# Designs tried in a protein design run: designed miniproteins, single chains, continued (2). Part 78

Each design is a single chain, and the fold is of that chain. pLDDT is the mean over its residues in the fold that is shown.

## One batch from the design tools (miniprotein)

Design m6698
Fold by ESMFold2-Fast:
Structure m6698 (fold): chain A 116 residues (1-116)
Amino acid sequence: MEALEHLEKAVEAIRKAAEAARNGDLPGMVQALREAADEFRKAYEAGLPGAKALSEVLQKIADAVERGDLPRAADYAEQAASLAEEMAKQHPEYRDAFRKVAEALREIAEALRRLA
């Protein structure tokens, strides 16, 4: 149950990051990505193994954005979306949550490529 709670909070945070990215609010996107990364770390600690890799790649997206490397941030967002799709396959009980994460990450990648 605890892992699901953190996963749901991570979904909300990543969707907030996608909205900020669409609006060109890079600081707001970085904040939301770091919130999502923290929630995925907590999901990992609660027993969801693949959440660690998602937490780490979300931090890489945020770090790249803060450095102004938007093309690299977009590449990391595509990598994160692929990881979320793989998690949806490995964990059918969380499939809808991970699909929402993947969708939001693809929106982030598209927005970052448009801003670059």
Scores: mean pLDDT 87

Design m6699
Fold by ESMFold2-Fast:
Structure m6699 (fold): chain A 74 residues (1-74)
Amino acid sequence: MSVREKVEELIERMRRLRDEAIARRASMDDFFARMEALAREFNAIPGVTEEQKEEFEREALRLLAEALRAHHAA
C-alpha cells in the first residue's frame, strides 16, 4: 500500500468514527480514544509529506468539530 493510500484509508476511518459519534453509536470518550489511535497510526507511517500531514490534521480537526457540535447541540 502506498503512503497516499494509507493516509486516505486513515481519513476514511476517521469519517466513520465521526458518523458513529453523531449517530450516538459511540460515546465521545470512545470517539476521542479511537481518533488518538488513528493519529498514532498516522505518525507511524514513514515518508509522509508535509502536504499529507496537513491534509490529515485538517480533516481530523473538521471531523472532531462536527462530532463536538452535534453532541453539544443535543
Scores: mean pLDDT 80

Design m6700
Fold by ESMFold2-Fast:
Structure m6700 (fold): chain A 63 residues (1-63)
Amino acid sequence: SEEELRRFLRRLAGMVAREEARKLLGKPDKIEVEFEGDTIATATARKGDEEVKVTVDGAEVAA
């Protein structure tokens, strides 16, 4: 179903965004994930005074 596909793409976007943000800062103190619509996730990783944001579209990753 479309609902199942959107749920999958959202989960995929969140997981990929977290992994990419974590790689960029190494050992982040905190990672927060925000969703835009059903398929886009932005992970914000913080380490001391450093901040990195990674935005991932689950539909683009799955294509």
Scores: mean pLDDT 82

Design m6701
Fold by ESMFold2-Fast:
Structure m6701 (fold): chain A 67 residues (1-67)
Amino acid sequence: AGEAAAGARGDAVVRDLTDEQIENVAKTYGLSEEEIEKIRKLREEDSAKAVRYIGDLMVEKAAADAA
């Protein structure tokens, strides 16, 4: 098997980041190429960290624009 274990991890799998999701977020929220790479690296370590990082970026962008 070549790491194609897309198994049933229940609630965990619902937070699996896909490449297209990362690209879409970067395009939509105006992320830099560097930030995109960081998201990918975080996803490699822990999907939860990647998701949180994306959320933090979104909040920071919104807060910075509002403030």
Scores: mean pLDDT 68

Design m6702
Fold by ESMFold2-Fast:
Parts: C-alpha cells; structure tokens; sequence
Structure m6702 (fold): chain A 76 residues (1-76)
C-alpha cells in the first residue's frame, strides 16, 4: 500500500512537470495541492491502519493521474 501510494505520487508529479509548458502556474499549483492532500490522507490512513481510507486515497490519486494524463494528451 505505501509503496503504491509513493509510486502514484511520483507519477502525478512527473505528469505535472510535463504539463508546465502547456498550462498556467495556478493550474499546476492546484493539481500539486490535490496530489499532496491525497498523498497525506493515504499516508495517515496507512499509519492508523485504516485500510478502507488508504484504498480510497490511492483510488482518488489514481483518478487524478488519469485526469492529468488525459490533459497532457489533449495538449500534445
């Protein structure tokens, strides 16, 4: 779980870096804030052994990655 959460965070941040030339700084900041929020929620859930909350955070982070990937494809 933690390893998947870390990998998802890294992937989301990588996609945000690739998006920088195509979107404004405010858009990058909002997405970065969402990534950090979901990562922190997932990490806290793992530390509290709340498997349901951890899975929900990982799932939402996965949806965010899909959204970022779609946005990047639209800009290419």
Amino acid sequence: MLEELEKSKEKALELLEELKPYVDEETIRRYREKVEELYNKGKEAIEKKDGKAALEALTELGKLISELQRLLEEKK
Scores: mean pLDDT 81

Design m6703
Fold by ESMFold2-Fast:
Structure m6703 (fold): chain A 82 residues (1-82)
Amino acid sequence: MDEARRLIKEGKLDEAFELIQELIKQGRLKEALPLLLELTEEMAKRGDPVARALALAVEDLALSLGMEDLARRAQAIVDQTP
């Protein structure tokens, strides 16, 4: 978990995404979604056009799992990205 956050802060977003995908494959969605949101926030900050699509996916998954705070944060990224 801490390793994925470190990679996000270092701008190693592809490596962070690989670790997050492994958590998803293991069914650890409640652990993976906060990290995926942090990755998406960093992508949006860097102007990555994929950030909006990822934010939409995080919002939908967070709502499905009852993670309202994550869903609101993901929606904010969607509203602020082109």
Scores: mean pLDDT 81

Design m6704
Fold by ESMFold2-Fast:
Structure m6704 (fold): chain A 78 residues (1-78)
Amino acid sequence: MDQEIIEKVADQLKALLVAAGASEEHAEALVDALLAGDGDKQSELWREIAEKVGPDVARQLTGEIQALVQQAYDELLA
């Protein structure tokens, strides 16, 4: 995932994760892992978030994150 895109949406990603039921600590740590390109830590933190929010909310959150990243791509290319 492009680090530049993640940097652009970092605050929005944190807010979205917290709104979905993730803790502030998990949201911050996941965004930091994304910015660092640490795939192993990303997987571990996402697993913890998904366990906390449940499978239905985790699936919805994945779609919301994908939409946010796509919007950032569209804006960056404009």
Scores: mean pLDDT 78

Design m6705
Fold by ESMFold2-Fast:
Structure m6705 (fold): chain A 67 residues (1-67)
Amino acid sequence: SAEEEAMREAAARLKELSKQPELDPAEVEALTAQFLRFSRSADEAVRLTALNGLREIEELTGRPVPA
């Protein structure tokens, strides 16, 4: 599905971002917004992937992500 494809791409981008010496604030903001949107998906697998992505962003930034 389009949501599954988008989540796969977002997860790959987050993995790439985590390898960078400095976090790009624009990329962090864009990924956070995308994961927040998909955390409300009707698809359980999509929701779980999005929630996992949000937790990874919190660990990388050291700051809580607003719900």
Scores: mean pLDDT 80

Design m6706
Fold by ESMFold2-Fast:
Structure m6706 (fold): chain A 82 residues (1-82)
Amino acid sequence: SMQAELDARKEEVIAKLTGDVNGTLAYLKSQGLLNEEQIEELQALLDATIAEINAAKTLEELNAAVQKGVGRILSFIKTIVG
């Protein structure tokens, strides 16, 4: 069904995004580039993005939620690395 396809795509995207963010966090922590407030903010941005992805009712809404969330996360990471 279209709903099952949407749900499967959400799970795939959330898993990949979570992996990428956790990998970035681990790297930045290993380099001493993150304080506790920055870790909490990046986790909050990830959680908000996952919530928006889960709220999507169509593939178009899913794609919009992903683009918006990834954009916010990348913008925040740029403030950390210069």
Scores: mean pLDDT 88

Design m6707
Fold by ESMFold2-Fast:
Structure m6707 (fold): chain A 104 residues (1-104)
Amino acid sequence: HMEEERERLREAARSAADTVIQLMKEAVKDPSKREEALRAVRAIADALASQGPYGVEALREVKERVQKALDELGKEYDPETAQKLRDEVVAALDEAIARGEARA
């Protein structure tokens, strides 16, 4: 029962990470989409953080997957632009993790 909930949230984490990565790729290509992309990232992160301890674990996995993908984006785009985007996304994820941990 508990393991089933954790596994469902792990799958949700993978889907969420893929969505965040896609939003970031779009934001790098079109700066006008940056604020909307960051707002969507914050909404996704807060939704996961609100699902209890397994949601917080899922959000930590999202952070790890997103950080790796942003490292790869730095190879294709200007490193300074990629680093700034990475810093903003990581900050949003860390804030959601902290809020989720405070609720637990």
Scores: mean pLDDT 78

Design m6708
Fold by ESMFold2-Fast:
Parts: structure tokens; C-alpha cells; sequence
Structure m6708 (fold): chain A 84 residues (1-84)
């Protein structure tokens, strides 16, 4: 189902976000924020790609993938700025 696809994408985004947070030397709290935001964006992107697969070009797919990661990182940065 689309919901299962979103959940799988979310799980992948969370795992990658945790790896990236550790690589960047973030705190545990900051790493979980990054994981959460990347999970949300990757989950959403997985569904969007499947729904639009017949109407988006390969180039548009790649552009949307980059924009998806950038949005997640931007939101994570904003949340991290709110930390003391």
C-alpha cells in the first residue's frame, strides 16, 4: 500500500539521518532531530514518486530527490537552532 511505502521510506530516512548525524558529530538530540526530519521527507517522497512515476522525467526525479533532502536538512537545522 502507499502507506506501507511511506513507512518504509520513512524508516530509510531515519536510518540515514542517524548515520549522517553521527558523521557530522551532532549530539544525540540533534541526531534524532535530523533523523526525524529526513524520515518525514523521504517517506513523503517515496509516495510522491510512485504517484507521479508516469509523469515525471528522470531529471525531474533527481531534482525532487535533492530538494527533498534539502528540505529535511533545513527543517532539522531550524529545530536545532531552537535548542539551548
Amino acid sequence: SLEELRKRGEEVGIEEGRILGEELGLSEEETEILAEELGEEVGRFSVEVLENRESISREEYQERAVETLERGIERAKKRMEELK
Scores: mean pLDDT 83

Design m6709
Fold by ESMFold2-Fast:
Structure m6709 (fold): chain A 74 residues (1-74)
Amino acid sequence: AEEALRAAAIALGKAVDASDLTPEQYELVSRLATAASAGDVEEAERYLKQLESLPGTPPAVVEAARALIEAARA
């Protein structure tokens, strides 16, 4: 479970690095990753919803963030 969560967090970091995010998008991703790593799935999902509402958020980043939340549920 922890190993899967770490792998998902690394994958999210790579998606972020490839995607040229705005500071606001980057902050939401950072907060989401912190909440997911702490096992706070509900808080992570709230940040995901906010991230999806921002115009221009790359689909790869949204998908990686969802994968991280799914790993945190396990």
Scores: mean pLDDT 81

Design m6710
Fold by ESMFold2-Fast:
Structure m6710 (fold): chain A 65 residues (1-65)
Amino acid sequence: MMEEIEKLVEEEAKFSLELAKILGASEETALRMAIMTTTYRLGQTEEAKKKAEELARKVVEELVK
């Protein structure tokens, strides 16, 4: 379950990062956009949003490192 969610978060984060770059956003803005978009689309309850944000932040940081 958690691994499936992490994979989905990774795919959403990659998509958001690519989209932000296509739009000409800065790297920092791209990271913020990816985290926000992933959290918004995958989180439905307060608890789910909190976990989605934690996973999205972790995945995005790994992708840019």
Scores: mean pLDDT 69

Design m6711
Fold by ESMFold2-Fast:
Structure m6711 (fold): chain A 88 residues (1-88)
Amino acid sequence: SMIEELIKKLEKIVKNAPLQSLKDNAKEAIKLLKEYELPEEIIEEIKKGVDLFEKGQKAQTPGEMLRYYGEAEKVLKEAIEKAKEYIK
């Protein structure tokens, strides 16, 4: 399923991200995706965070890499907060 593929990509972030906050955000996103049916808007935001992480992994310089990882952390955090508000 699309959700199972998204979870696998988030698990790669948990394993490979250099920033603890990014790992923690990916772990929380996995938990939310496993426990709840999230609206498409939130799933798309989580997917954007994953795409930003993958761009960071392909980056040619450390500065570009860190910029993408920082953007990924922010996007995932915002998606998690939206998901928490939705499930209330």
Scores: mean pLDDT 89

Design m6712
Fold by ESMFold2-Fast:
Structure m6712 (fold): chain A 89 residues (1-89)
Amino acid sequence: MEEEREQLIKEAEKLREEAGKLYRDAVSDPVASPETILYFGEAMAHASRAIELAKKGEDLEEAKQHLDRGRTSLEKGRALYEQEKAAAA
């Protein structure tokens, strides 16, 4: 159970880092839509919430739900951003 908590925190921190990088890139990129930027922002918010819940030692299922939602937002943002870059090329 402690190993699951530590792993979840590591995964959420990695998600927050990846989403943060993409968010900064998208905000400065005129090709990126508001929807793309919103998805990366949502991924960061969910990752941060997952870390907070896991560190408090509360219900890991809630932290996992936030991690899963953050991953979904990141995936949608990446797919949309790839489409936008391809259309601009």
Scores: mean pLDDT 86

Design m6713
Fold by ESMFold2-Fast:
Structure m6713 (fold): chain A 94 residues (1-94)
Amino acid sequence: ALSPEEQKELQRIAKEYGRKVAEVEDEAKEKLKEGEPLEKVIEWAKERIEEIGRETLERVKKAFPDRPDLIESVESMIELVIKRVEQELRKFAE
């Protein structure tokens, strides 16, 4: 089990990641409202989320260097977030 201090640090990292992803989603929706092509906006958003994901993984590796299970979990969560954002943008464009 994670210590209370480790849980707080992981929550801090997760909140920062979520905030940055929400900013990308908001910008992507604005681009769609302005008439930018859906596929280009999705590619742009995926690239930005992958960049944020890489930074997030480096923070997790630094905070928890001996926890490969946490790294694998975070990688899986990033993949799910990318798929969710793509689906939300496609639905928004309908």
Scores: mean pLDDT 85

Design m6714
Fold by ESMFold2-Fast:
Structure m6714 (fold): chain A 98 residues (1-98)
Amino acid sequence: MKEELEKIVEEGKKNLSEEERKAIENALKLAEEAEELGYEEEEVVRIFLARAYIELGEIYRKQGKEDLLGPAAERGIERGKEILKEYEEKKREREELE
């Protein structure tokens, strides 16, 4: 999973604006952090997508391209906020137990 995500990100970066590239890099960094904390691959992918959706959505909103965010992407942003909140709660608990 992580290897496939890194390859997709690397290939995707060639066609992205600087802002979109940074959004993907921030999402990948958060996914790497989750993996280091021992999260399962499926959860790591979920965290990556959640962060990417939130940051790309904000970029498209600022560019006046909100119409590029279909209902699925908008729901992804909303769900992404909940996923990141759950991640931060679990991260805090794991750090306190270490």
Scores: mean pLDDT 69

Design m6715
Fold by ESMFold2-Fast:
Structure m6715 (fold): chain A 65 residues (1-65)
Amino acid sequence: AEEKAREAAERARAGAEAARQSFLDAGDVTGAQQFYDYGLAQAEAALEAARSGDEEAALKMYEQS
């Protein structure tokens, strides 16, 4: 459970960084910041769900990443 949530969190972070770079390349600094912050929040939520033993919540966070 925790291992899968950790993988989901790492993917969410990588996705957020890639999307942030995309927005920066387009000149949208505000959009880049908002999307990056959202991705980090999703990753933190997934790790917290794994810590509480809620694998279903962790999987849902992964699917929304």
Scores: mean pLDDT 65

Design m6716
Fold by ESMFold2-Fast:
Structure m6716 (fold): chain A 94 residues (1-94)
Amino acid sequence: MSEVTIAVGPKQVLAVADSKEAAELVAEALKEAGATDIEIRQIGNKYVVTAKIEGDPKEIAEKIIEALRKKGVLESYEVVQFGEGVIIKLTLKV
C-alpha cells in the first residue's frame, strides 16, 4: 500500500507519493485526465509529480479518481475542498 496526496488547482496539479510505483500510476491517471507537461522528481524519500491541466479542480479530481479506480489500484480516497482547489488523499494497492 502506498500513500499519495494530490493538490489540484485550476491550472496545475502537484502530487506527493511515498513510492515510485505510486507516482507512476498517478502520472498515468493525470495523462488520462488530460494533463500535459507531466514530470516525476524524487525528493528525499518522496516522489513529486507535477503537471499542467486546465479546468474545474473538482472535475479534474473526479477524473483522476476514476482513472485510478479503472486501473484497479484504488484502495481508498478522501477529497477535501481547499480554497479554489481540491486536495485528494489516496491509498493505492502498490
Scores: mean pLDDT 87

Design m6717
Fold by ESMFold2-Fast:
Structure m6717 (fold): chain A 75 residues (1-75)
Amino acid sequence: SSLREEALERVLLLGVRVHSLEEIYGRDHPEVRALRAEYLAVRAAVLRATTEAELQASLGRLDELDARIAALEAA
C-alpha cells in the first residue's frame, strides 16, 4: 500500500536523523536515548502493521517523533 511505502520511507529518514543526533550529542545523552527508544518502537509498529488504520496511527507517531527530533536539532 502507498501508506506502507510512505511509513517505511519516513522510518528510514528518521533513523538517519536519530543516528546523526547520536554522533553529535553522544549515544548516552538522555534525550537521544529517548528518541532512539521511540524510533525503535514506531519502526516495529510499522513493520508489524497489517491494516491501513494501524499504518495511519504509525504515521501520526512518526509526525510526533519528527517534531521531537527537529526540536533537539534546533537546540
Scores: mean pLDDT 88

Design m6718
Fold by ESMFold2-Fast:
Structure m6718 (fold): chain A 94 residues (1-94)
Amino acid sequence: MVVHVSITKLNNITLGGLSAKTAYLSTASNERGFAMALYNPETKKTAVVTRKGKVTIKPANSPEDSGRLAAEEAAKESGLEEAEIKMYPLLVVK
Protein backbone atom coordinates (compact mmCIF):
# COMPACT_ATOMS: atom_id res chain seq x y z
CA MET A 1 0.00 0.00 0.00
CA VAL A 2 1.39 3.42 -1.04
CA VAL A 3 1.55 6.35 1.41
CA HIS A 4 0.69 9.63 -0.35
CA VAL A 5 2.52 12.78 0.81
CA SER A 6 1.55 16.37 -0.01
CA ILE A 7 3.68 19.32 1.13
CA THR A 8 2.37 22.90 1.51
CA LYS A 9 4.46 26.02 2.20
CA LEU A 10 2.91 28.17 4.95
CA ASN A 11 3.81 31.64 6.26
CA ASN A 12 3.50 32.87 9.89
CA ILE A 13 2.32 29.56 11.40
CA THR A 14 2.18 28.03 14.89
CA LEU A 15 1.19 24.34 15.07
CA GLY A 16 2.23 21.41 17.26
CA GLY A 17 4.37 23.68 19.49
CA LEU A 18 6.41 24.91 16.48
CA SER A 19 6.32 28.60 15.48
CA ALA A 20 7.90 29.85 12.24
CA LYS A 21 7.82 32.70 9.71
CA THR A 22 8.06 29.99 7.02
CA ALA A 23 7.07 26.35 7.57
CA TYR A 24 6.27 23.33 5.40
CA LEU A 25 3.23 21.26 6.29
CA SER A 26 3.31 17.64 5.12
CA THR A 27 0.23 15.41 5.20
CA ALA A 28 0.82 11.68 4.76
CA SER A 29 -2.02 9.21 4.24
CA ASN A 30 -3.24 5.96 2.80
CA GLU A 31 -6.57 4.13 3.36
CA ARG A 32 -5.53 3.06 6.91
CA GLY A 33 -3.04 5.64 8.20
CA PHE A 34 -2.60 9.39 8.63
CA ALA A 35 0.09 11.73 10.01
CA MET A 36 1.29 15.32 9.58
CA ALA A 37 4.65 17.03 9.95
CA LEU A 38 5.39 20.75 10.30
CA TYR A 39 8.97 21.60 9.25
CA ASN A 40 10.89 24.76 10.18
CA PRO A 41 13.84 25.21 7.74
CA GLU A 42 15.56 27.75 10.06
CA THR A 43 15.83 25.28 12.98
CA LYS A 44 15.93 22.11 10.80
CA LYS A 45 13.34 20.53 13.10
CA THR A 46 9.94 19.04 12.38
CA ALA A 47 6.93 18.40 14.62
CA VAL A 48 5.46 15.02 13.60
CA VAL A 49 1.77 14.77 14.63
CA THR A 50 -0.17 11.49 14.71
CA ARG A 51 -3.95 11.07 14.17
CA LYS A 52 -4.39 10.86 17.97
CA GLY A 53 -2.54 14.18 18.47
CA LYS A 54 0.81 12.85 19.74
CA VAL A 55 3.58 15.34 18.84
CA THR A 56 7.25 14.33 18.43
CA ILE A 57 10.01 16.82 17.54
CA LYS A 58 12.59 15.32 15.16
CA PRO A 59 15.48 16.68 13.06
CA ALA A 60 14.88 16.99 9.30
CA ASN A 61 17.08 18.37 6.53
CA SER A 62 14.34 19.34 4.01
CA PRO A 63 10.56 19.58 3.54
CA GLU A 64 10.74 16.20 1.73
CA ASP A 65 12.67 14.62 4.65
CA SER A 66 9.96 15.94 7.01
CA GLY A 67 7.31 14.45 4.69
CA ARG A 68 9.02 11.05 4.88
CA LEU A 69 8.88 11.18 8.69
CA ALA A 70 5.11 11.81 8.48
CA ALA A 71 4.82 8.92 5.96
CA GLU A 72 6.64 6.57 8.39
CA GLU A 73 4.05 7.36 11.11
CA ALA A 74 1.14 6.87 8.64
CA ALA A 75 2.71 3.53 7.59
CA LYS A 76 2.95 2.41 11.25
CA GLU A 77 -0.77 3.19 11.78
CA SER A 78 -1.44 1.15 8.59
CA GLY A 79 0.49 -1.87 9.97
CA LEU A 80 3.05 -1.69 7.15
CA GLU A 81 6.61 -2.93 7.75
CA GLU A 82 7.77 -1.15 4.56
CA ALA A 83 6.05 1.81 2.92
CA GLU A 84 6.16 2.92 -0.71
CA ILE A 85 6.00 6.73 -0.59
CA LYS A 86 4.56 8.92 -3.35
CA MET A 87 5.43 12.59 -2.91
CA TYR A 88 3.36 15.19 -4.74
CA PRO A 89 4.72 18.55 -6.02
CA LEU A 90 5.11 21.36 -3.45
CA LEU A 91 2.03 23.60 -3.05
CA VAL A 92 2.23 27.25 -1.95
CA VAL A 93 -0.71 28.81 -0.07
CA LYS A 94 -0.86 32.62 -0.14
Scores: mean pLDDT 79

Design m6719
Fold by ESMFold2-Fast:
Structure m6719 (fold): chain A 95 residues (1-95)
Amino acid sequence: MEEEKKKEIERALKIIEEEAKTEAERYLMLAHLYAILGKEEEMEAYLEKARAAAKTETEKKLVEAVSAYIRLRKAEDLPEELIEAAREAEEAILA
């Protein structure tokens, strides 16, 4: 089972490298993959790389929006208090 998971991850990584059109988009897709895999350290590292790679205001806003979504999706059973904190962070980003 672990060997099959590693092959699937390797295949997903190759698709991300081939399909992502910008560096920011590539790093966001990688962060999403690691969020699904429950790899928090790798997820945060790729979110940081995505922020660094964002060149336009639109890309920066997209990175922050997708970052919030990835964190929420990672913890599907989040307490309402964390959802409120995420919403406050979103309002601060949009302000």
Scores: mean pLDDT 65

Design m6720
Fold by ESMFold2-Fast:
Structure m6720 (fold): chain A 71 residues (1-71)
Amino acid sequence: MAEYEARAEEARELVPDERKSLELLIELGREQLKLIDELLANTTDEEERAYLESVKKKIEELIKEYEEKLK
């Protein structure tokens, strides 16, 4: 459980500041996704919608990468 997660973090040799930076990046990414979802809900232009969906996918992939580094 928590002890196993602590050992995994030690094995990755993450510095405390690096962990904090990843957590802030995940939070920022989630806020950006929220804004993109609001834009998508109000967008009627197909080109803009396709662009926003592309950006959303890239941000979701980055968040997953950062979350994996924190595990």
Scores: mean pLDDT 73

Design m6721
Fold by ESMFold2-Fast:
Structure m6721 (fold): chain A 94 residues (1-94)
Amino acid sequence: PIELSAHYAVTVSGKSAKQMAERAEKGGAKTLAVDDEAGFAGVELPDGAPVTIKQSSENTFIVGAPDEKAALRAVELLKRGGITVKKVERSEPV
């Protein structure tokens, strides 16, 4: 697997990992895996970059990607899919 070196904490409201994956897919990504009980989703960006979306709190998901540009593209696809993103900041892996 590709190493995920870039992680961003994304603040949203009232979403599950499954809903985040559904919205990323609506924004143009492809869903690879969803484990809603674990708060985890894996998606593939249109350019083939793998991205992880992991719930860290009620309103925060950690987006992991191979690089910063892929992470920020994933956030833009979530917004395109209808997610209201309140905050994005650099984070550690979760």
Scores: mean pLDDT 82

Design m6722
Fold by ESMFold2-Fast:
Formats: C-alpha cells, structure tokens, sequence
Structure m6722 (fold): chain A 83 residues (1-83)
C-alpha cells in the first residue's frame, strides 16, 4: 500500500527530526540536519510515486528524487564540517 509506505516515511522523518531537536548539537547544525532529513524523506516519497508511474512521469519523479537526495547529502556533509 503506497499510503502506508508514505506514512512510514513521514513517521520516521518526524521521529528523526524530534531526536535532532532534542539533542545538544549547535542550532546551526540542527538546522542543516533537519533540512537534510526533510529532503531525504521527500526523495523517498518521490521514489515510491515513481514505482506507481510509467514513461516520462517516472523519469521526472526519479530525477527530482535524485536531486533532493544529493542536496540532503550536501547539507549532511556541511553539518559534519561544523562538528
């Protein structure tokens, strides 16, 4: 069920963001990590939607997911450099 898988991703996202916000990390690091988690979750949802799609729509969704995943990775690397 697509909706159930999306709900799992949203729940994991919420739990991870809550853990980051509850940590003792600097505010700037928290901001970068929260944004990275949000983009990662969006990329996963787009990949799930791509599995239900065909042709150009599937390619568009996968390309967008790849772009979001790359940005999430960049933000995570920036956060690591601040530690």
Amino acid sequence: DLEAKKAEIEAAKAATIAAIRASDLPPEVKELLVRAVELHAEALILKLEAEQSEGEEKERLLKRAEELAAEAKRLGEEAEELL
Scores: mean pLDDT 89

Design m6723
Fold by ESMFold2-Fast:
Structure m6723 (fold): chain A 87 residues (1-87)
Amino acid sequence: SLEEEFERLVEKFREYLEKNPNISTEEAETLILTMVQELLDEHPEVPDEEVLRLTERLIEEARRLLNFSDEQVERIRAQVERLIAAH
C-alpha cells in the first residue's frame, strides 16, 4: 500500500541519517527532494496531497536528527510543489 511504502521511505531516510552523522542539512534537503522525485517517477498516479504528506514526514524526521531551519523547510516545500507541477 502507499502507506506501507511511505513508512519504508521514512525508515530508509532515518537509517541514512543515522549512518551518516556528518551529513549537512543541505545534503539532507537534497536527499528528501531525490526521494520525492523517485516516488513521483515510480507512482505517477499518487495524489498531490499524499506527496506533500510524505514530504512533511521526511521533514519531521530530519528535524529530529538535524538542525533544520524554517527557511530550509519552506524551501523544501516550494521545491516539492515545483516537482509536483512538473510531473
Scores: mean pLDDT 85

Design m6724
Fold by ESMFold2-Fast:
Structure m6724 (fold): chain A 91 residues (1-91)
Amino acid sequence: APVSLEQLEAIVREVWLHGHGIEKSELVRRLSEELGVSRAAVSAALRALEAAGILVRRVGEDGREIVSLSPSIKSLDEALARARELHAALA
């Protein structure tokens, strides 16, 4: 299924609320439950945001994968605008 704008915006908002990043597995679990979609659907949306340079992934101190907004993004509004541009490009 194509990635929805709702999924892209929900991921961006959740990551923004966790200023130092959020563990990938926890992010996928939470948004799967909140949006009522499969973990695979959330993971696909996450990969699209990473491919577009909106999100970055790193390994944290405990060896877990941490997802954060790109250092080039300075506000939630900028992050959401980029997510909307990505969704339009995927359509």
Scores: mean pLDDT 84

Design m6725
Fold by ESMFold2-Fast:
Structure m6725 (fold): chain A 102 residues (1-102)
Amino acid sequence: SMASLQQQIDEFNQELAEMAPSLDLSNPAQGSLFVMGAGLLKNQGRNREASEYYLKAGETALKEGDYDTAIHYYTLALELDPENEEARENLKLAEEKLAEAK
């Protein structure tokens, strides 16, 4: 028997929460984990939580200087939660950084 998708999502969220104090946002693999978590949450209609995961993926990309990828993930976060002020502010910052890097 396979665990339900909800159980898998809950286990993933629990593991991620336990790892949160030790997460190295400079590690690209952790950005991939945030994107995977966002996808799973979005499939369950948990759009606010999925938005927070896209926000974290964008923050990882921004820290690495990958401004195009950061803009992409912040845009996805705002599509899922248009009231996410942190995603809106970080999107503006990433757009400004991209303009300076050209």
Scores: mean pLDDT 75

Design m6726
Fold by ESMFold2-Fast:
Structure m6726 (fold): chain A 90 residues (1-90)
Amino acid sequence: SEVEKLKTEIEEAKKDNSLEALQRIYDAEIRLRELSATPEERKKLEQYRKEVDARIAAHQQRLADLAANPATPLTWESIRAKDPRAVPRP
């Protein structure tokens, strides 16, 4: 059954803490709601899904930015690693 497959997908995705796994869990949960929803509720869920997809994309972009070296706070040790002649200003 589709419901059984979706539940299995959620359980497998829960074992992985990646952003991709979180997206799979979300998609499967929305699909489960769609299967039990009225036609009017399905239209509302479709609109909600578009809003959440946009938020996930924004969150993914923020995580990518944070993983980049410029987004990481610079420590004195990291500054010295790039330029051993660097000295702290008083």
Scores: mean pLDDT 68

Design m6727
Fold by ESMFold2-Fast:
Structure m6727 (fold): chain A 68 residues (1-68)
Amino acid sequence: SAAAEFARAGAEAGREGAARAKTEDGRQNGLKGSEGALKGVESGDAGLAYAGGWGGFQGARHALEGIP
């Protein structure tokens, strides 16, 4: 589904953000976002998948905070 694909993209973004993070707080934000997105996928619920995916992308953004 589109919701599950969005959540998987968010999980991947969060994981990549964590890998590139320059701070431990940034790394944790990326990882937590990725975990939330994966839980969204596993839920089977479109609303939870969209919420999780968005959290993954927000986690990635915070992980990459201050990096050009």
Scores: mean pLDDT 83

Design m6728
Fold by ESMFold2-Fast:
Structure m6728 (fold): chain A 82 residues (1-82)
Amino acid sequence: MYKYSKEELLTALNLLLQLHGLSPVTMSPEDLTVGKKPKNPADTERIANLQKAARLPGKADGVIDKALLDLMKKILDKFGRP
């Protein structure tokens, strides 16, 4: 499933949001699910804005899709591993 824990993925998501000048999401790590909308509509808007700012392929709808998940994993691979 995930190579990284949901906590690590949430950290990567919030780091990406910060790098693009966006506020962090309010969700807990256990609420982070690929292909599902966040429970908080504000988090959906933040993720959609991140997808647009990062110019990711696919839908910029605030759902964590494969493109955003792959970017989060790349951030962890690049900064979490030498």
Scores: mean pLDDT 79

Design m6729
Fold by ESMFold2-Fast:
Structure m6729 (fold): chain A 89 residues (1-89)
Amino acid sequence: MSEYLENEDYEKAVEEAKEKIKKLEEEGKGESIEYARTLIALAKALYELGKYEEAIEYAERALEVAKKADDESTIEQAEDLIKKAKEAL
């Protein structure tokens, strides 16, 4: 655990990502590449906060959306983050 991690900065990133997710869902873009990428950004911020179980949940959701959208880059990022978060538990 790093003393230099500003939890407030990662908490802001989580809030911003959650707001963007809600907006994308309201716009009917819940299966878009943008939605999958926003879910991965949220999962990464949760990982930095040490919220590994929540990070896995959002990364798994991002993986499902990315597979439907055929976004190979987001698939790889989601699989990597899930592995890292599970190893940290």
Scores: mean pLDDT 82

Design m6730
Fold by ESMFold2-Fast:
Structure m6730 (fold): chain A 80 residues (1-80)
Amino acid sequence: PPPIVLPELDIDPDATLDQLRSQFEQFLAWVEETLGDDPEVRRVVERARAILADPNVTKDQVYDALGELLGTVGRARERQ
């Protein structure tokens, strides 16, 4: 199988909350398709989706969730 390559995730710090949500949702879909069998990845994806579903979520909360997901994806890739 081909090596796992992270999609290009260009997060603009000036992006609106809706733009940031859209980019994060696209990344979550890729993570589920590529690493969805990993139980740690599944748990972090579920948590990230819950955060994105909150209409009162802040940009800081979205960035924190993205950081947690990126760290989890990195660890899952090392386990392969």
Scores: mean pLDDT 73

Design m6731
Fold by ESMFold2-Fast:
Structure m6731 (fold): chain A 67 residues (1-67)
Amino acid sequence: GAGAAAEAGAAAKTDEEAQAAARLASISFMRDPDGPGVAEAIAVAARNPTNPGAVAAASGAHDGSIS
């Protein structure tokens, strides 16, 4: 999407989504490294393209995966 008219709502939602993504990644690594949390984040982003947090997490995961 190109920008947002509801900046207050979008900002709060984006911040909360970012925190949720960070917690999900943290839980994924702590819960059990049996499953690749980065791959799951990418899959979630692909299935939920409307989730900005998932998209951001997938981008970061892809970059971190190479490292």
Scores: mean pLDDT 54

